# Ledger of designs, part 82: designed miniproteins, single chains, continued (3)

Each design is a single chain, and the fold is of that chain. pLDDT is the mean over its residues in the fold that is shown.

## One batch from the design tools (miniprotein)

Design m10840
Fold by ESMFold2-Fast:
Structure m10840 (fold): chain A 69 residues (1-69)
Amino acid sequence: MDEVIDEWFERLSRDGSGVITREDLKRWLEGLFEVSDEDIDRVFAFLDKNGDGKITREELKEVFDELSK
C-alpha cells in the first residue's frame, strides 16, 4: 500500500512539493480521460478532506484505507 501511494506522489507531485495540487490532478486526469473542470473539482474535493487546496499523502492513504474495507 505505501509503495503505491509513494508512486502516485512521485508521478503527480513532480514539482517536489510533497503534495498533489489541483493543477497536478487536472494534468493527470486530462491525460487519461475527457474530464470537465467540474469533474476535476469533485475528485479533488473528495481527496482534499481538509479543504486547503492540496492533497497530502495522508489524505490519499485514508481514501485507500476506506476503499479496502
Scores: mean pLDDT 68

Design m10841
Fold by ESMFold2-Fast:
Formats: C-alpha cells, sequence, structure tokens
Structure m10841 (fold): chain A 88 residues (1-88)
C-alpha cells in the first residue's frame, strides 16, 4: 500500500487534517492542529491499528501547530517537518 493510498483512506474517513508521510522504518501521521483536531485525533487513534495491519508497518502520530489550539491536545511540534523528524 502506497502513501497516496493511505492518504486517500484517511480523506474518505473524514480525516482531512491528517497527512501520512513515509520514513525509513515507519509511517508518520501528521495531525494539523485546528478546530476539529480533537475529533480527528480520536478517529485516527482508532484507525491506526487497522492501517498498521494492512501496511505491515508502524504508524506514529505527530501533532503539529497549524491553527487555533484545540482544547486537550498536546502539541508535539510547531511544523510538519519537525513533527516527522521527532516521530521518525
Amino acid sequence: MTVEEINEILKKAGLNDVTIYETKDNYVAVLNLGGTSGISYYKLQKLIPVLEKKTGKPIKVAVVRGGPQAIGLKVDADTEEEGIKIAS
């Protein structure tokens, strides 16, 4: 399964604020922190085990600052690039 196929699955699941990137050893799901990010985080956490089973690779989550802070979410990085690096 390609990164493009995983991103299409996420968009169909309503996770438009999440983008998958491929690293050497895993995938990184970058959640852009905005008004709906708390709901997206919950949905993503439920979908990760299904995607890991289908891909055969671990999926790590990085929450990045991209908009208004959602209440109750910890920000892992200020940028997507930094978030990918930390999660890799």
Scores: mean pLDDT 71

Design m10842
Fold by ESMFold2-Fast:
Structure m10842 (fold): chain A 95 residues (1-95)
Amino acid sequence: IEEKAEAAIREVTDALLAAVKPEARPAVEEWMREVGKLVLQLIRAGKVEEAIELFKSQTTLLIQDLLAAGAITPEQAEELIELVERKAEELRKAA
């Protein structure tokens, strides 16, 4: 599960960085670094469901904030939310 969580965080971070305006990239990198750290800490503590929910909720909040700031388009936000939902489901099946 830890290896799959690291891969999911990387894939979502890469997708966010590809979609977002250049000026917003440092904020995205910092947010995803902190979320990734907390998710992995929860997985190591055996709190896998809590880790998956944190990953999903915090990443969705970031996507919503980026959309509100005009850093991504509504179409990009929809695709990114769908990616997060798919990765969360893959992690839940691996748990």
Scores: mean pLDDT 84

Design m10843
Fold by ESMFold2-Fast:
Structure m10843 (fold): chain A 86 residues (1-86)
Amino acid sequence: SMIEEKTERLIELLERLIALVREALADPEKFEELWAEAEKLAREIDRLIEEINETASEEEMEEFWKRVSPLVAELQALLAELYAAA
């Protein structure tokens, strides 16, 4: 389904964003360059979430958040660590 395809894309983008944040934590000298790329990914993620919210049923949204919530939680924890380190 279109919702499943969009969910898979969103997961891929979230995993890429998590990887960039981890790289920024490992190498703070790259922070400014990596942050610009991370903000671009974050904008694409927000747009996909909006599209999914507009088209998905309530059941599809429950399945979506079950898959996506752990990655969002990981990202938020890493961003908090990055903010504290910067």
Scores: mean pLDDT 84

Design m10844
Fold by ESMFold2-Fast:
Structure m10844 (fold): chain A 74 residues (1-74)
Amino acid sequence: RERVVELAGAAAVAANVAGMGEDEIRDALLDAGLPEEVAEAVARLVAEIVRELGLDTPPEEIAERAARAVAEAL
């Protein structure tokens, strides 16, 4: 659980900086060792959070919001 939450935060920051979509986030999470179903669910949540917060949001806030959303969904 905690590892998944940490990866979600990191993925959200990377997605915001690099302009990654849901599919790219999912692939990154799969490469990090998450099961397919978990990577898919986390990628969807992360992509939604990144779209809502926008590019001028501090990376720490993006990571915290994504981590919290994933922790609540799991």
Scores: mean pLDDT 75

Design m10845
Fold by ESMFold2-Fast:
Structure m10845 (fold): chain A 74 residues (1-74)
Amino acid sequence: MKVLTPEELLESGRQLLEELGRAREAGLLSPDGVRTVVAWFIEEAREYMESQGFPEEVIEEIVEELRRLGEEVV
C-alpha cells in the first residue's frame, strides 16, 4: 500500500471537512458532532504519521493546519 505524503494527508483532511460541512448543513450532524469528528481525524492523522516514521516537525505542521481548517467548519 502506498504511504500517504503530508500533502495527501492535508488534502484528505480538506475533503473530510468539506463533507462534514455539507452534512452539518443537511442536519445530519450537530456542531458538537462536527467538532468530535474533526478532533478524532486530527488524532488519527497524528498516529498514522507517527507509525510511518514522519519527522515530528512535519507531524506538528500538518496537525496545526488541520486544526486551523477545522475551525473554519465549526
Scores: mean pLDDT 77

Design m10846
Fold by ESMFold2-Fast:
Structure m10846 (fold): chain A 97 residues (1-97)
Amino acid sequence: SKEGVEAVLQGLDTVIELLKRGEVDKAIYALEQLADALKASGHEELAETVRRIAELVKRGEVDKAIRVLNVMKEALQKTGDLAEAARAALEEIDRLE
């Protein structure tokens, strides 16, 4: 839904800003909450993708996490499709390995 897409975009913006400010623990918490909400809404692929981004942050790979989040955000803004956002983010994670 359009409202669901807008909520995810807001969540992504919040996480990106927290990471840019060095608020790592708050960013991890926000990512885990977003993943749980996505799973509860039936968006399991995107939820697992968000969890993988949280693991990048937990490993100290903050710049990579921000890059992946921006790719996810751009795909979601362009397509309005949560599955396409998940795919774009996963491709970016694989590219950065």
Scores: mean pLDDT 88

Design m10847
Fold by ESMFold2-Fast:
Structure m10847 (fold): chain A 68 residues (1-68)
Amino acid sequence: ADIAALKEAIAAAADARDYAAAEAALRELAEASGAPQELVDAAIEGLRNKDDEKASEALGQIAALAGA
């Protein structure tokens, strides 16, 4: 999977507040980028609780890590 494409998919899903699509893309990106489990857990926790601030913060950190 292309990391850049997954990063764009997560950003688009988060902007649209499509948490199901964001979670699916997050799982793919985290596996592809080797993101720390702590960040993955935080993002999933935020998505499950519909905590937009927590989810977007963790997703942003994972996307930045993958984009470096």
Scores: mean pLDDT 70

Design m10848
Fold by ESMFold2-Fast:
Structure m10848 (fold): chain A 79 residues (1-79)
Amino acid sequence: MEIEEIAEIAKEKLGLSDEEVEELKKYYEEEYKKLAEKLGEEAAEEFLKYAAEALRLEAEGKDASEAMEKLKEIHEKAL
């Protein structure tokens, strides 16, 4: 699940505390719920996929611009 991948990146790559990782997981769970309600489950899953990709790329010091642009597109469709 993408939320677990985000938690792994945050803990292992970004050095977040267990408490910070728990708060981050809650944030993405709430965003998933909101997006699934507005755009459907597939769009919510795609959001988490690009969020995990952007976080991983940033943790590796790589350009995350394309993944961030995809996240923006999904959010704009939810407005």
Scores: mean pLDDT 79

Design m10849
Fold by ESMFold2-Fast:
Structure m10849 (fold): chain A 83 residues (1-83)
Amino acid sequence: SSLRQQALALKAQGDALLAQGRFFDAGEAYYQSGVLFRQSGDTDSAIASFQQSLAAFQQAAAQGDLRSRIYIAQVQSQLNSLK
């Protein structure tokens, strides 16, 4: 499948994980979606997926999942490079 189709599937997976309260896993899915949208040249979709990833990892951290610290930095780096 195309990079954009894979990115859309990962975004949908992130949405499902978020609905389940699985914030860390949702953050990872959104991050991977953002990377693939970026590689496909879909900058607006990449930004949206990275913003969803950042919010999910911040929510995971707020609920005590401190594993998300390094991922928050990675997502912020991606977003800063797209501004």
Scores: mean pLDDT 90

Design m10850
Fold by ESMFold2-Fast:
Structure m10850 (fold): chain A 113 residues (1-113)
Amino acid sequence: LKELLKKLGAEAVEYIITKEPDEYVARVAYGYFLPAAFIKEFTPEQLLDLAEAMLDLAEVYLKKGDIEKARFYLEQARKFLEAAKTFPDVDEERYAQLEERIEKLEKEIDKKL
């Protein structure tokens, strides 16, 4: 999935998350029983990659002054982190690092109002 994000770029990721949230975010975040083909496409590592990509987008939009989009992507990053945490083999160190990024970015958004 990280390779797909790299290939398609931030705009394609934004399209998927915005236009198909029920298919991608809700299913992933809630860990509900899904068709095997879809579930097998998402590992805890891929969920952390998605959270990282959402945080990168949030930072880009914050720098552009688009606070609404920055908050949206910050929220999506949090959802992917919560989904990754449901897996017993999640990289706890990487999880903690991304959680720290969320807290720092949230403070920067609040400061900008």
Scores: mean pLDDT 66

Design m10851
Fold by ESMFold2-Fast:
Structure m10851 (fold): chain A 81 residues (1-81)
Amino acid sequence: SLVDEAVAEMAKVGTPEQAAIFRGMAQQLVDVLGDEGARIALEATKEGIEKASSLSKEEAGRTALEEVHRRLGEAVARYEA
């Protein structure tokens, strides 16, 4: 699934703890947006990695997680309003 693919991408660049947090965020995106949520999670992870291209793997994982968290917040806020 796209969720499993997104979690696998995060696990390659982040810590196990970051991957666990990401799985929860990806599930919330899917709960709010369905398949679109899974796509957003995967794209946000890739964009976070690109932003952190000059950083260590730990920093890259944190940057990717922050980007996913930002997008999750925007998606939830949009549907709460």
Scores: mean pLDDT 71

Design m10852
Fold by ESMFold2-Fast:
Structure m10852 (fold): chain A 76 residues (1-76)
Amino acid sequence: SSQVEIERQAVEQARALYDWLLQNKDKWSPDEAIKALERAIAELEQLIAATKDAANKAQLEAILAQLRAELARLKA
């Protein structure tokens, strides 16, 4: 359906955005990187809540797990 296709595009955009964030986080102060990751996690949690397709939701949850792991590393 068109809704599943829209969700697939959102997953692809989220991957591109968060890959860019993870690749560039070391150019920022630790505090700025932490704030950026906390915002990204909150935004991604909202996107997951709005996602209906199980496969698309699982892909977003995998990205969320990666962001949470990186946030934990920065706070250690």
Scores: mean pLDDT 84

Design m10853
Fold by ESMFold2-Fast:
Structure m10853 (fold): chain A 79 residues (1-79)
Amino acid sequence: MKVRIEFETDDEQTFEMALLGISSLASSYGFKISEVDLEKGVIVLEGDVSEEKARELAEQMVKLLETAGAKVKKVVIEK
């Protein structure tokens, strides 16, 4: 499973602190970060997990990013 999240942020420093939380959260769901591009506003996570786990991770990631001051624009879950 692959989870792609596209976002927008005005506070790069606060967002960098959130990356530790993102990494921990991804690992707890059996995902690894395959791509992070803060300039483009993209995070891509990959894991050999169920679609249900991928959806749960996506929901938690959206919440974490919005709490960090980012605006989530798009979420894509792929097999």
Scores: mean pLDDT 77

Design m10854
Fold by ESMFold2-Fast:
Structure m10854 (fold): chain A 68 residues (1-68)
Amino acid sequence: KEEIEKLRREFERRLDVLRIAGLDEDVAKEAKKKADEIFNDESLSIDEKKRLLDELIEEMWKEIEERF
């Protein structure tokens, strides 16, 4: 349970960096919703959750890159 809280805090920090980099707020809200689904999926291992969250952050960076 504490491991999930660490993942949540790390995701929030990474999402804040993306917001500062100019990520659209609606895109950020959708990413947070997807992350909440990952955190609440009891069928996923901690390692699977880490991988999926990393994939979400990579997708958000691609959204920023596409604008430049």
Scores: mean pLDDT 79

Design m10855
Fold by ESMFold2-Fast:
Structure m10855 (fold): chain A 101 residues (1-101)
Amino acid sequence: LVEAVIELLEETTKELIEVLKASDEPKAEEAAKKIEEITKETIKRLAEAKTPAEMRAVVQEYVAEVSKVIQEYLDPDSEAASKLLALLEEFAGRVEALFAA
């Protein structure tokens, strides 16, 4: 399970970074760097998680932290912000599907 969650997290982060690279947002590069830092710490915490409940808590914190980065660094009315939030929602749903299986 943890390996599948980490793989999904890495794939999602890659998609988030590609959206930021394609955007004209002034702070897109700073947001990307912060998201990469959050992802690195999240992978470390997932590797240390011993139960599905602990893994779920780590994933929920990741979504909350990345959402805060989007709110702080991007224009909330931007196409980039909308795409990033949609990717986070999709990620959260896919993780819950893994725990239900």
Scores: mean pLDDT 83

Design m10856
Fold by ESMFold2-Fast:
Structure m10856 (fold): chain A 97 residues (1-97)
Amino acid sequence: MPERLREYLRSLGLPDLSEEELRAVNEILISKGAPPGENTLLELVAADTMLREKLSVREAAELFGLSESNVVAGLTFLLTSDKSLEELLREALAELS
């Protein structure tokens, strides 16, 4: 799991995810309309961090090892969502339990 994703989960008091759990969380988020791919949660975390820390798209992309288009996809989803990323993530983790 990427170190920045681990730091984000830890900041919320959430456990580290295995590769299988991360894949399952990504699939749940995609089913709710999040950008498809293996990096779905990472793209959403990058976009959320960008909004909270007032980073540019480029700075967020560089920080998370993503393309600018991937950050923008995550940002578009979060800005059109009625739920925070924390709420979406907690719901996805509840579906795994």
Scores: mean pLDDT 85

Design m10857
Fold by ESMFold2-Fast:
Structure m10857 (fold): chain A 93 residues (1-93)
Amino acid sequence: SEELKKQALNLLGDDANKLKEIAEKKGIKKAAKYAGKAYQVVKDALQGKMDIDKGIKQAAGNIAKAAGLVFGLSKKEVESLKKHIEDIAKKRI
């Protein structure tokens, strides 16, 4: 449902903000930028500036890229993480 998808977006926004703080404390500026982009995408989708499903996908992608830089993940692992976050947001909620 759209209500559950909006709840998923809010959770992704919270995770993006926490990840940004971790990236900033570690001095990984590029990861902080990706986390910030994820947070902005969540805000835009919640405000109706983009489709909710597109917002979930773009937020998941930016969170996965930020996490990849923080945890030293490969490009393939980042792609898997992105898909996993998107699937959790869309299928479990």
Scores: mean pLDDT 83

Design m10858
Fold by ESMFold2-Fast:
Structure m10858 (fold): chain A 93 residues (1-93)
Amino acid sequence: DKELEELIKKISKEVTEAAREGKYEEKAKELIKKSKEYLKEGDIRKALLYATAALSLAEHADLPEELIKEAEELLNKALENLDRETLQQLSNI
């Protein structure tokens, strides 16, 4: 998916720039917010991507446990919705 590949490159660049500026926590919070927004819009794959990026960043930068837990919760919610979509696809066959 070209859109997802471009999004991954954008996130990687933004994370690198935030690291250079010492803004790891600010960036993790932005990624969490975007994950929540995409989850509400039903874009489960983008929600999953942002949640994964937020979790990886929070763990790597040893950010507060509250941020790590929030990112984990969003990741789990995105995975729950993927399972639901798979079940719906099977029931429509």
Scores: mean pLDDT 78

Design m10859
Fold by ESMFold2-Fast:
Structure m10859 (fold): chain A 81 residues (1-81)
Amino acid sequence: EEEIKKLEETIKKYRDELVALRQKLSNLEAQRDKLYEEAIKARETDPEKAKELFSQADALDTEINALREKIRKIREEIKKL
């Protein structure tokens, strides 16, 4: 009974963390997509600004990939329970 309760609490903690991480991922993806759109629009009128916006989008893409990896690892931990 106590062991099952501890397992349920651990699963709940991981689920709550996954919800928070997925929300953060969605927000970062939206920000990245907006930066790419702004960069594309700036390309013809201000190539230097377009380059800066692409660099910012690439930095967000790196963070997005790291966050996806973290989500994957948490899912694997849940499977081990």
Scores: mean pLDDT 84

Design m10860
Fold by ESMFold2-Fast:
Structure m10860 (fold): chain A 95 residues (1-95)
Amino acid sequence: DEELDRRIAEEVERAERGERLPTSVVRYQIALLEAGLRLLAGELSREEALALERALREEMYRGLLAGDAPADDALVARLEALRAELDERVAALRA
């Protein structure tokens, strides 16, 4: 759904500016970062990661269409922690 994809991209950009995202969007971002860390650790193939991303995106769409609530502080804190962890792992791979 092109309109829904655009709205999601806009909400992601808004959250990167410090605005709070819907719960399903934050859960999706957390799951993607966890999958990225597993891919870097060699625990997932690229093909497995792509299949997982598609499934996670469908769950996010269902949550948004069901009238999702804003993410709580615990989910936002988990997202920020995973972003920091991924940045550290990527930096270590270049060292």
Scores: mean pLDDT 77

Design m10861
Fold by ESMFold2-Fast:
Structure m10861 (fold): chain A 103 residues (1-103)
Amino acid sequence: SMEQEIIASIIDQMEAHPLAGPVANPVDESKYPTYRGIVPNPMDLATIREDVESGKITSLEELLERLDTMLESVRKFYPEDSEVYKQTEALYQYAKELIAQAS
């Protein structure tokens, strides 16, 4: 559908964004053994991509819910003054603008 094409375009643009690095892949729990205790609902761009491709995300609303979860995971684990926190906030605003233009 046209909405599915729009969703795929948004995630492609997010993955290509210069600030995507910190949220590109799931957090390595072997390097951060406390991560699952702090972040109950881990989310990242690679997992969102898989959910789009498998049909688990079929609407812009569902995409936004996953992006909110991703932002919350960063906000819970990283200090507010950290580069990862600030970069993810900026990436999230970029995604919100893409969704608004598509709606």
Scores: mean pLDDT 88

Design m10862
Fold by ESMFold2-Fast:
Structure m10862 (fold): chain A 88 residues (1-88)
Amino acid sequence: MERERYKKEAFEYADKLGTENGVSQEVVDYLKEQVERLVEEGASVEEIRRMADMLKRSYEGAKRIKELTEPAVEELKRAVERVVKRLE
């Protein structure tokens, strides 16, 4: 059941990319389909583990980008509001 364990882990990180990092459901479903295909075509445990690791790193990277960009997005929104108020 090691393939199923890493498949589940890969699916969990794909779901987190959607729910926590704003990746579209279409992309999440595509990622899950590719993982499912690898399992069904008899990919090794090592290959499935590598895919799970890649999705985990993608999630961690996206989370880091979100943490860095959220303050910038908020400041940009405030700057736009200040400009609009000045043009009144």
Scores: mean pLDDT 76

Design m10863
Fold by ESMFold2-Fast:
Structure m10863 (fold): chain A 63 residues (1-63)
Amino acid sequence: SEKDRLEKEVEELAKRLKDRNPGLSLSFEEAIRQSRLMDDDKGTEMLRRVLRGGREYERQLES
């Protein structure tokens, strides 16, 4: 599902950022856990928001 795809992408992002920003990485892992307790629409929207922000942060670090 879309939610499963987003969970995987957020998990991979958390792994990549773990050494540079462990607190942010932990917050992404927490977001995945919280999304599993939400309905699919809310969980999916939260993961999309987290992924967008995390990718923007990563992009800024690698410029």
Scores: mean pLDDT 83

Design m10864
Fold by ESMFold2-Fast:
Structure m10864 (fold): chain A 104 residues (1-104)
Amino acid sequence: MTEEQKEKLKKLAEELKKLNMTLRELVLKASNPEARKILEEIEEAIQSGSWTDEQLRELLVEMLRAMGVDEETIAGLEAALDGDEEAGMKGFIGLMEHLLKKVK
């Protein structure tokens, strides 16, 4: 993690603190009915144990797209699942910035 990424995360944490919201509350407030429906499908897939990791990845990507998250941010988050911590961190920062814009 770079110094620039640490400073961005610190600023995002201060924004969350000012809103008096947890990350979980931020995600829920930034979600829309379509994204919530996809989240329920993900929860059912995990609970049933009948779905593959590939199907869960596809549902996660569909949920992020339904929330209006950009393709670059989604690609970074997918790269994190493959062990690319730097791409994953960029994706996470982009996701947090998107969620904060939706709440404001």
Scores: mean pLDDT 73

Design m10865
Fold by ESMFold2-Fast:
Structure m10865 (fold): chain A 80 residues (1-80)
Amino acid sequence: SKEEELRKRIEELRKRISDLQTEIANKVAEMKKRDEELKDKPPEEQRKEGIRDIASLLLTVGDQAEAFAELKRLERELEK
């Protein structure tokens, strides 16, 4: 049924959100490690790599926000 399909999609999105939370935690850990490695590098290189790390993190946070928005949409459809 359409309700069974919606419930399955909600479960899949909850799993994806959990996976994205793990990915964010891993990216934060990698950024901290890279910050230590970059301490002896020129300031321009530190800035460039820092911008890339933050941009990558923001993309994953954006994916999480999209997944939460889709989850809320499907939950509203299920309530109808």
Scores: mean pLDDT 86

Design m10866
Fold by ESMFold2-Fast:
Structure m10866 (fold): chain A 58 residues (1-58)
Amino acid sequence: MEEFEKEVERIAEEAVKAYKEGKPVNIDLTAFAEKYPDVPRDELIERVREKIRELLEK
């Protein structure tokens, strides 16, 4: 779903921004998991990590 991809990108962008600013990186997956209860926890983590890697490589 496009909305799922947008949430992943938003979370990843927040994490990358905090990292670049030298702030603690806290990925809040609780609200994300509540919004998408049918998606396995491991898949949520994997998708966010992949997006963070993409953003850091650019």
Scores: mean pLDDT 74

Design m10867
Fold by ESMFold2-Fast:
Order: structure tokens, then sequence, then C-alpha cells
Structure m10867 (fold): chain A 75 residues (1-75)
């Protein structure tokens, strides 16, 4: 479905953000997480993405910024 494709793309962006965060490139990681936030269309997707980001070891501050941006866009 369209929502499944958006979730898959968002997960891919979170994976890429984790890679940059591991390299110490927090600015690029933040940019990718904010891009992923634009693809979040449901609370279920947001919960899955936050859990995935935590499991990948993305810094909590970046995860909070991501979640806040996604919530701002959700109805």
Amino acid sequence: SHMERLLEEALRLVDKAAEYAKQGNFEKARELLLEAARLVESWEQLVKLVKHARELGIPTTLIIEFAMEAVRRLR
C-alpha cells in the first residue's frame, strides 16, 4: 500500500541517519530524520520509527527532534 511504501522509505532514512550519527555527523543525521518525519502519516508508524531509531543507537536528542516534528505534522 501507499502507507507501507512511506514506512519503508522512512525506515531507510532512519537507517542512513544512524550511519551518519555513528560517524559523528549529527547535522546530516538530523537532516535525514527530519526528512523521515515528513513521511510519517500515523501514530503507529511514528512508534515503529522511534523504536527502530532507539534500537540503532541514535542519540535521544535527535530522536526527540524527529518525534516532535512528526507529531507537529500529524492530525
Scores: mean pLDDT 87

Design m10868
Fold by ESMFold2-Fast:
Structure m10868 (fold): chain A 55 residues (1-55)
Amino acid sequence: MSPLQRQLEADLAALRAYRADMEAQGTLTPHDREILDKGEALIEAGLAAERARQA
């Protein structure tokens, strides 16, 4: 596993944990949800590209 893959996996986990915390608090706005959705998609795309390079 590359250092980049490890970092992206950690970033994705942190982003998901942050979203879950905001949802639990009832503070997640539609704008926040849009930003988090875009961020998650970008990290997932980066992970897919990194895994493809290692295959």
Scores: mean pLDDT 83

Design m10869
Fold by ESMFold2-Fast:
Structure m10869 (fold): chain A 85 residues (1-85)
Amino acid sequence: KPEILDLEIEKVDENTIKITVTAKNKEDAEKIAKFLVEFFKERGLEAKGEVEGNVATVTVKADKDVIDTLLNNKEEFKKLLEYLL
């Protein structure tokens, strides 16, 4: 299981959130990015991952209502992602 040093979720726009995960190393960051992109795509959402050093950034696009629901439950969503990773 990858070691997560930090996990942040931020709103980019009404249809987009950005998830930033700081991992112990680049290999773990690459695994995290791939896992999260697949996780969201399997749920019918558009997701794109990027890795820079030990930081994975995943951009998720969804309907405004989905984004609003995720952000209104941000702490619960963050805990879910930490559990899955």
Scores: mean pLDDT 83

Design m10870
Fold by ESMFold2-Fast:
Structure m10870 (fold): chain A 65 residues (1-65)
Amino acid sequence: ADEAALRAAIEALARRHGVAIRELRIEGDHVTVTYAPSDPDAEAAFRDDVRTLGLLSGMRVTVVD
């Protein structure tokens, strides 16, 4: 996959939901996103959007605080 495009998309989702990313790691078909604890509704929306993006991109996604 295009890692630069995937990274930019995840960063855009974080910005949209007001979530701060602490670490974003892409290794082959795995993406791991570590975020700072925030509003629970914002965290849930961000996790759901990143999961959807992963599904559409054929990537396995792990999202943790």
Scores: mean pLDDT 81

Design m10871
Fold by ESMFold2-Fast:
Structure m10871 (fold): chain A 87 residues (1-87)
Amino acid sequence: SMEEEIKRLLSEVALLVTREAERKQTPEMDAVAGRILGLLFEAQELIDEGRYEEALEVLKEALRLAREHGLEETARLLQKAIELLEK
């Protein structure tokens, strides 16, 4: 289902943000990764509640943070999750 595919993507994003932040080794990356992970958890709960429009806004904020901090792989998977949720 779309929900299962989105949840799989969010799990992949959680792994990627951790690995990508670790590779960049910048002073703020641990904090940025933590914020994105928190947003992914919030989006997951909203999806479980059927609150897809609110989940979409949370994922867009995570995408903004990923782009702002150069987490390109994380941003690509977040964009894919957003596109699936917008259907």
Scores: mean pLDDT 85

Design m10872
Fold by ESMFold2-Fast:
Structure m10872 (fold): chain A 71 residues (1-71)
Amino acid sequence: EELEEKVKKYEEEGAPKEAIDLLRQAAEKRRQAEELSKKGSETNDPELYRRAAELFKEADRLFEEGEKLAE
């Protein structure tokens, strides 16, 4: 939610489309990671935790790249 509001703000301020697309992808991957992490916690599945960790890492990288292009 916070991340989606930030994307909206950058869009309103005229940030490049490439930056907005990266930030949206970061938000989506983070959401997927949170869902997998929750599922892993509910089922105690180490593979789901591992996949969630990789998605969090990818989300962080995409967010950093998006912010660099927006600023």
Scores: mean pLDDT 80

Design m10873
Fold by ESMFold2-Fast:
Structure m10873 (fold): chain A 85 residues (1-85)
Amino acid sequence: EEDKKRYETLQKKAEEVRAAIEAGDLDRVVEILKSLPSLVEQDQVLRLAGLPVETIRAIAEKLGVKEAFDPLIEIQEAREKVKKR
């Protein structure tokens, strides 16, 4: 139950991240991610948002956690290939 509530919260944050990207506001994306309690939640929000590899890379650099998001970048590239199915 708590786990589901947390997932819902992260999903809502992912929607906010998508909206900020659509607005071209990368600084807003960084603010949203910094509001999360750990790198794990930041990674989960980016996964739920389904952002392009280039966008995830730019966010990771602005956060100063480039290496932490490297696996997510690889997963997102694979997901984009599946999405084009």
Scores: mean pLDDT 70

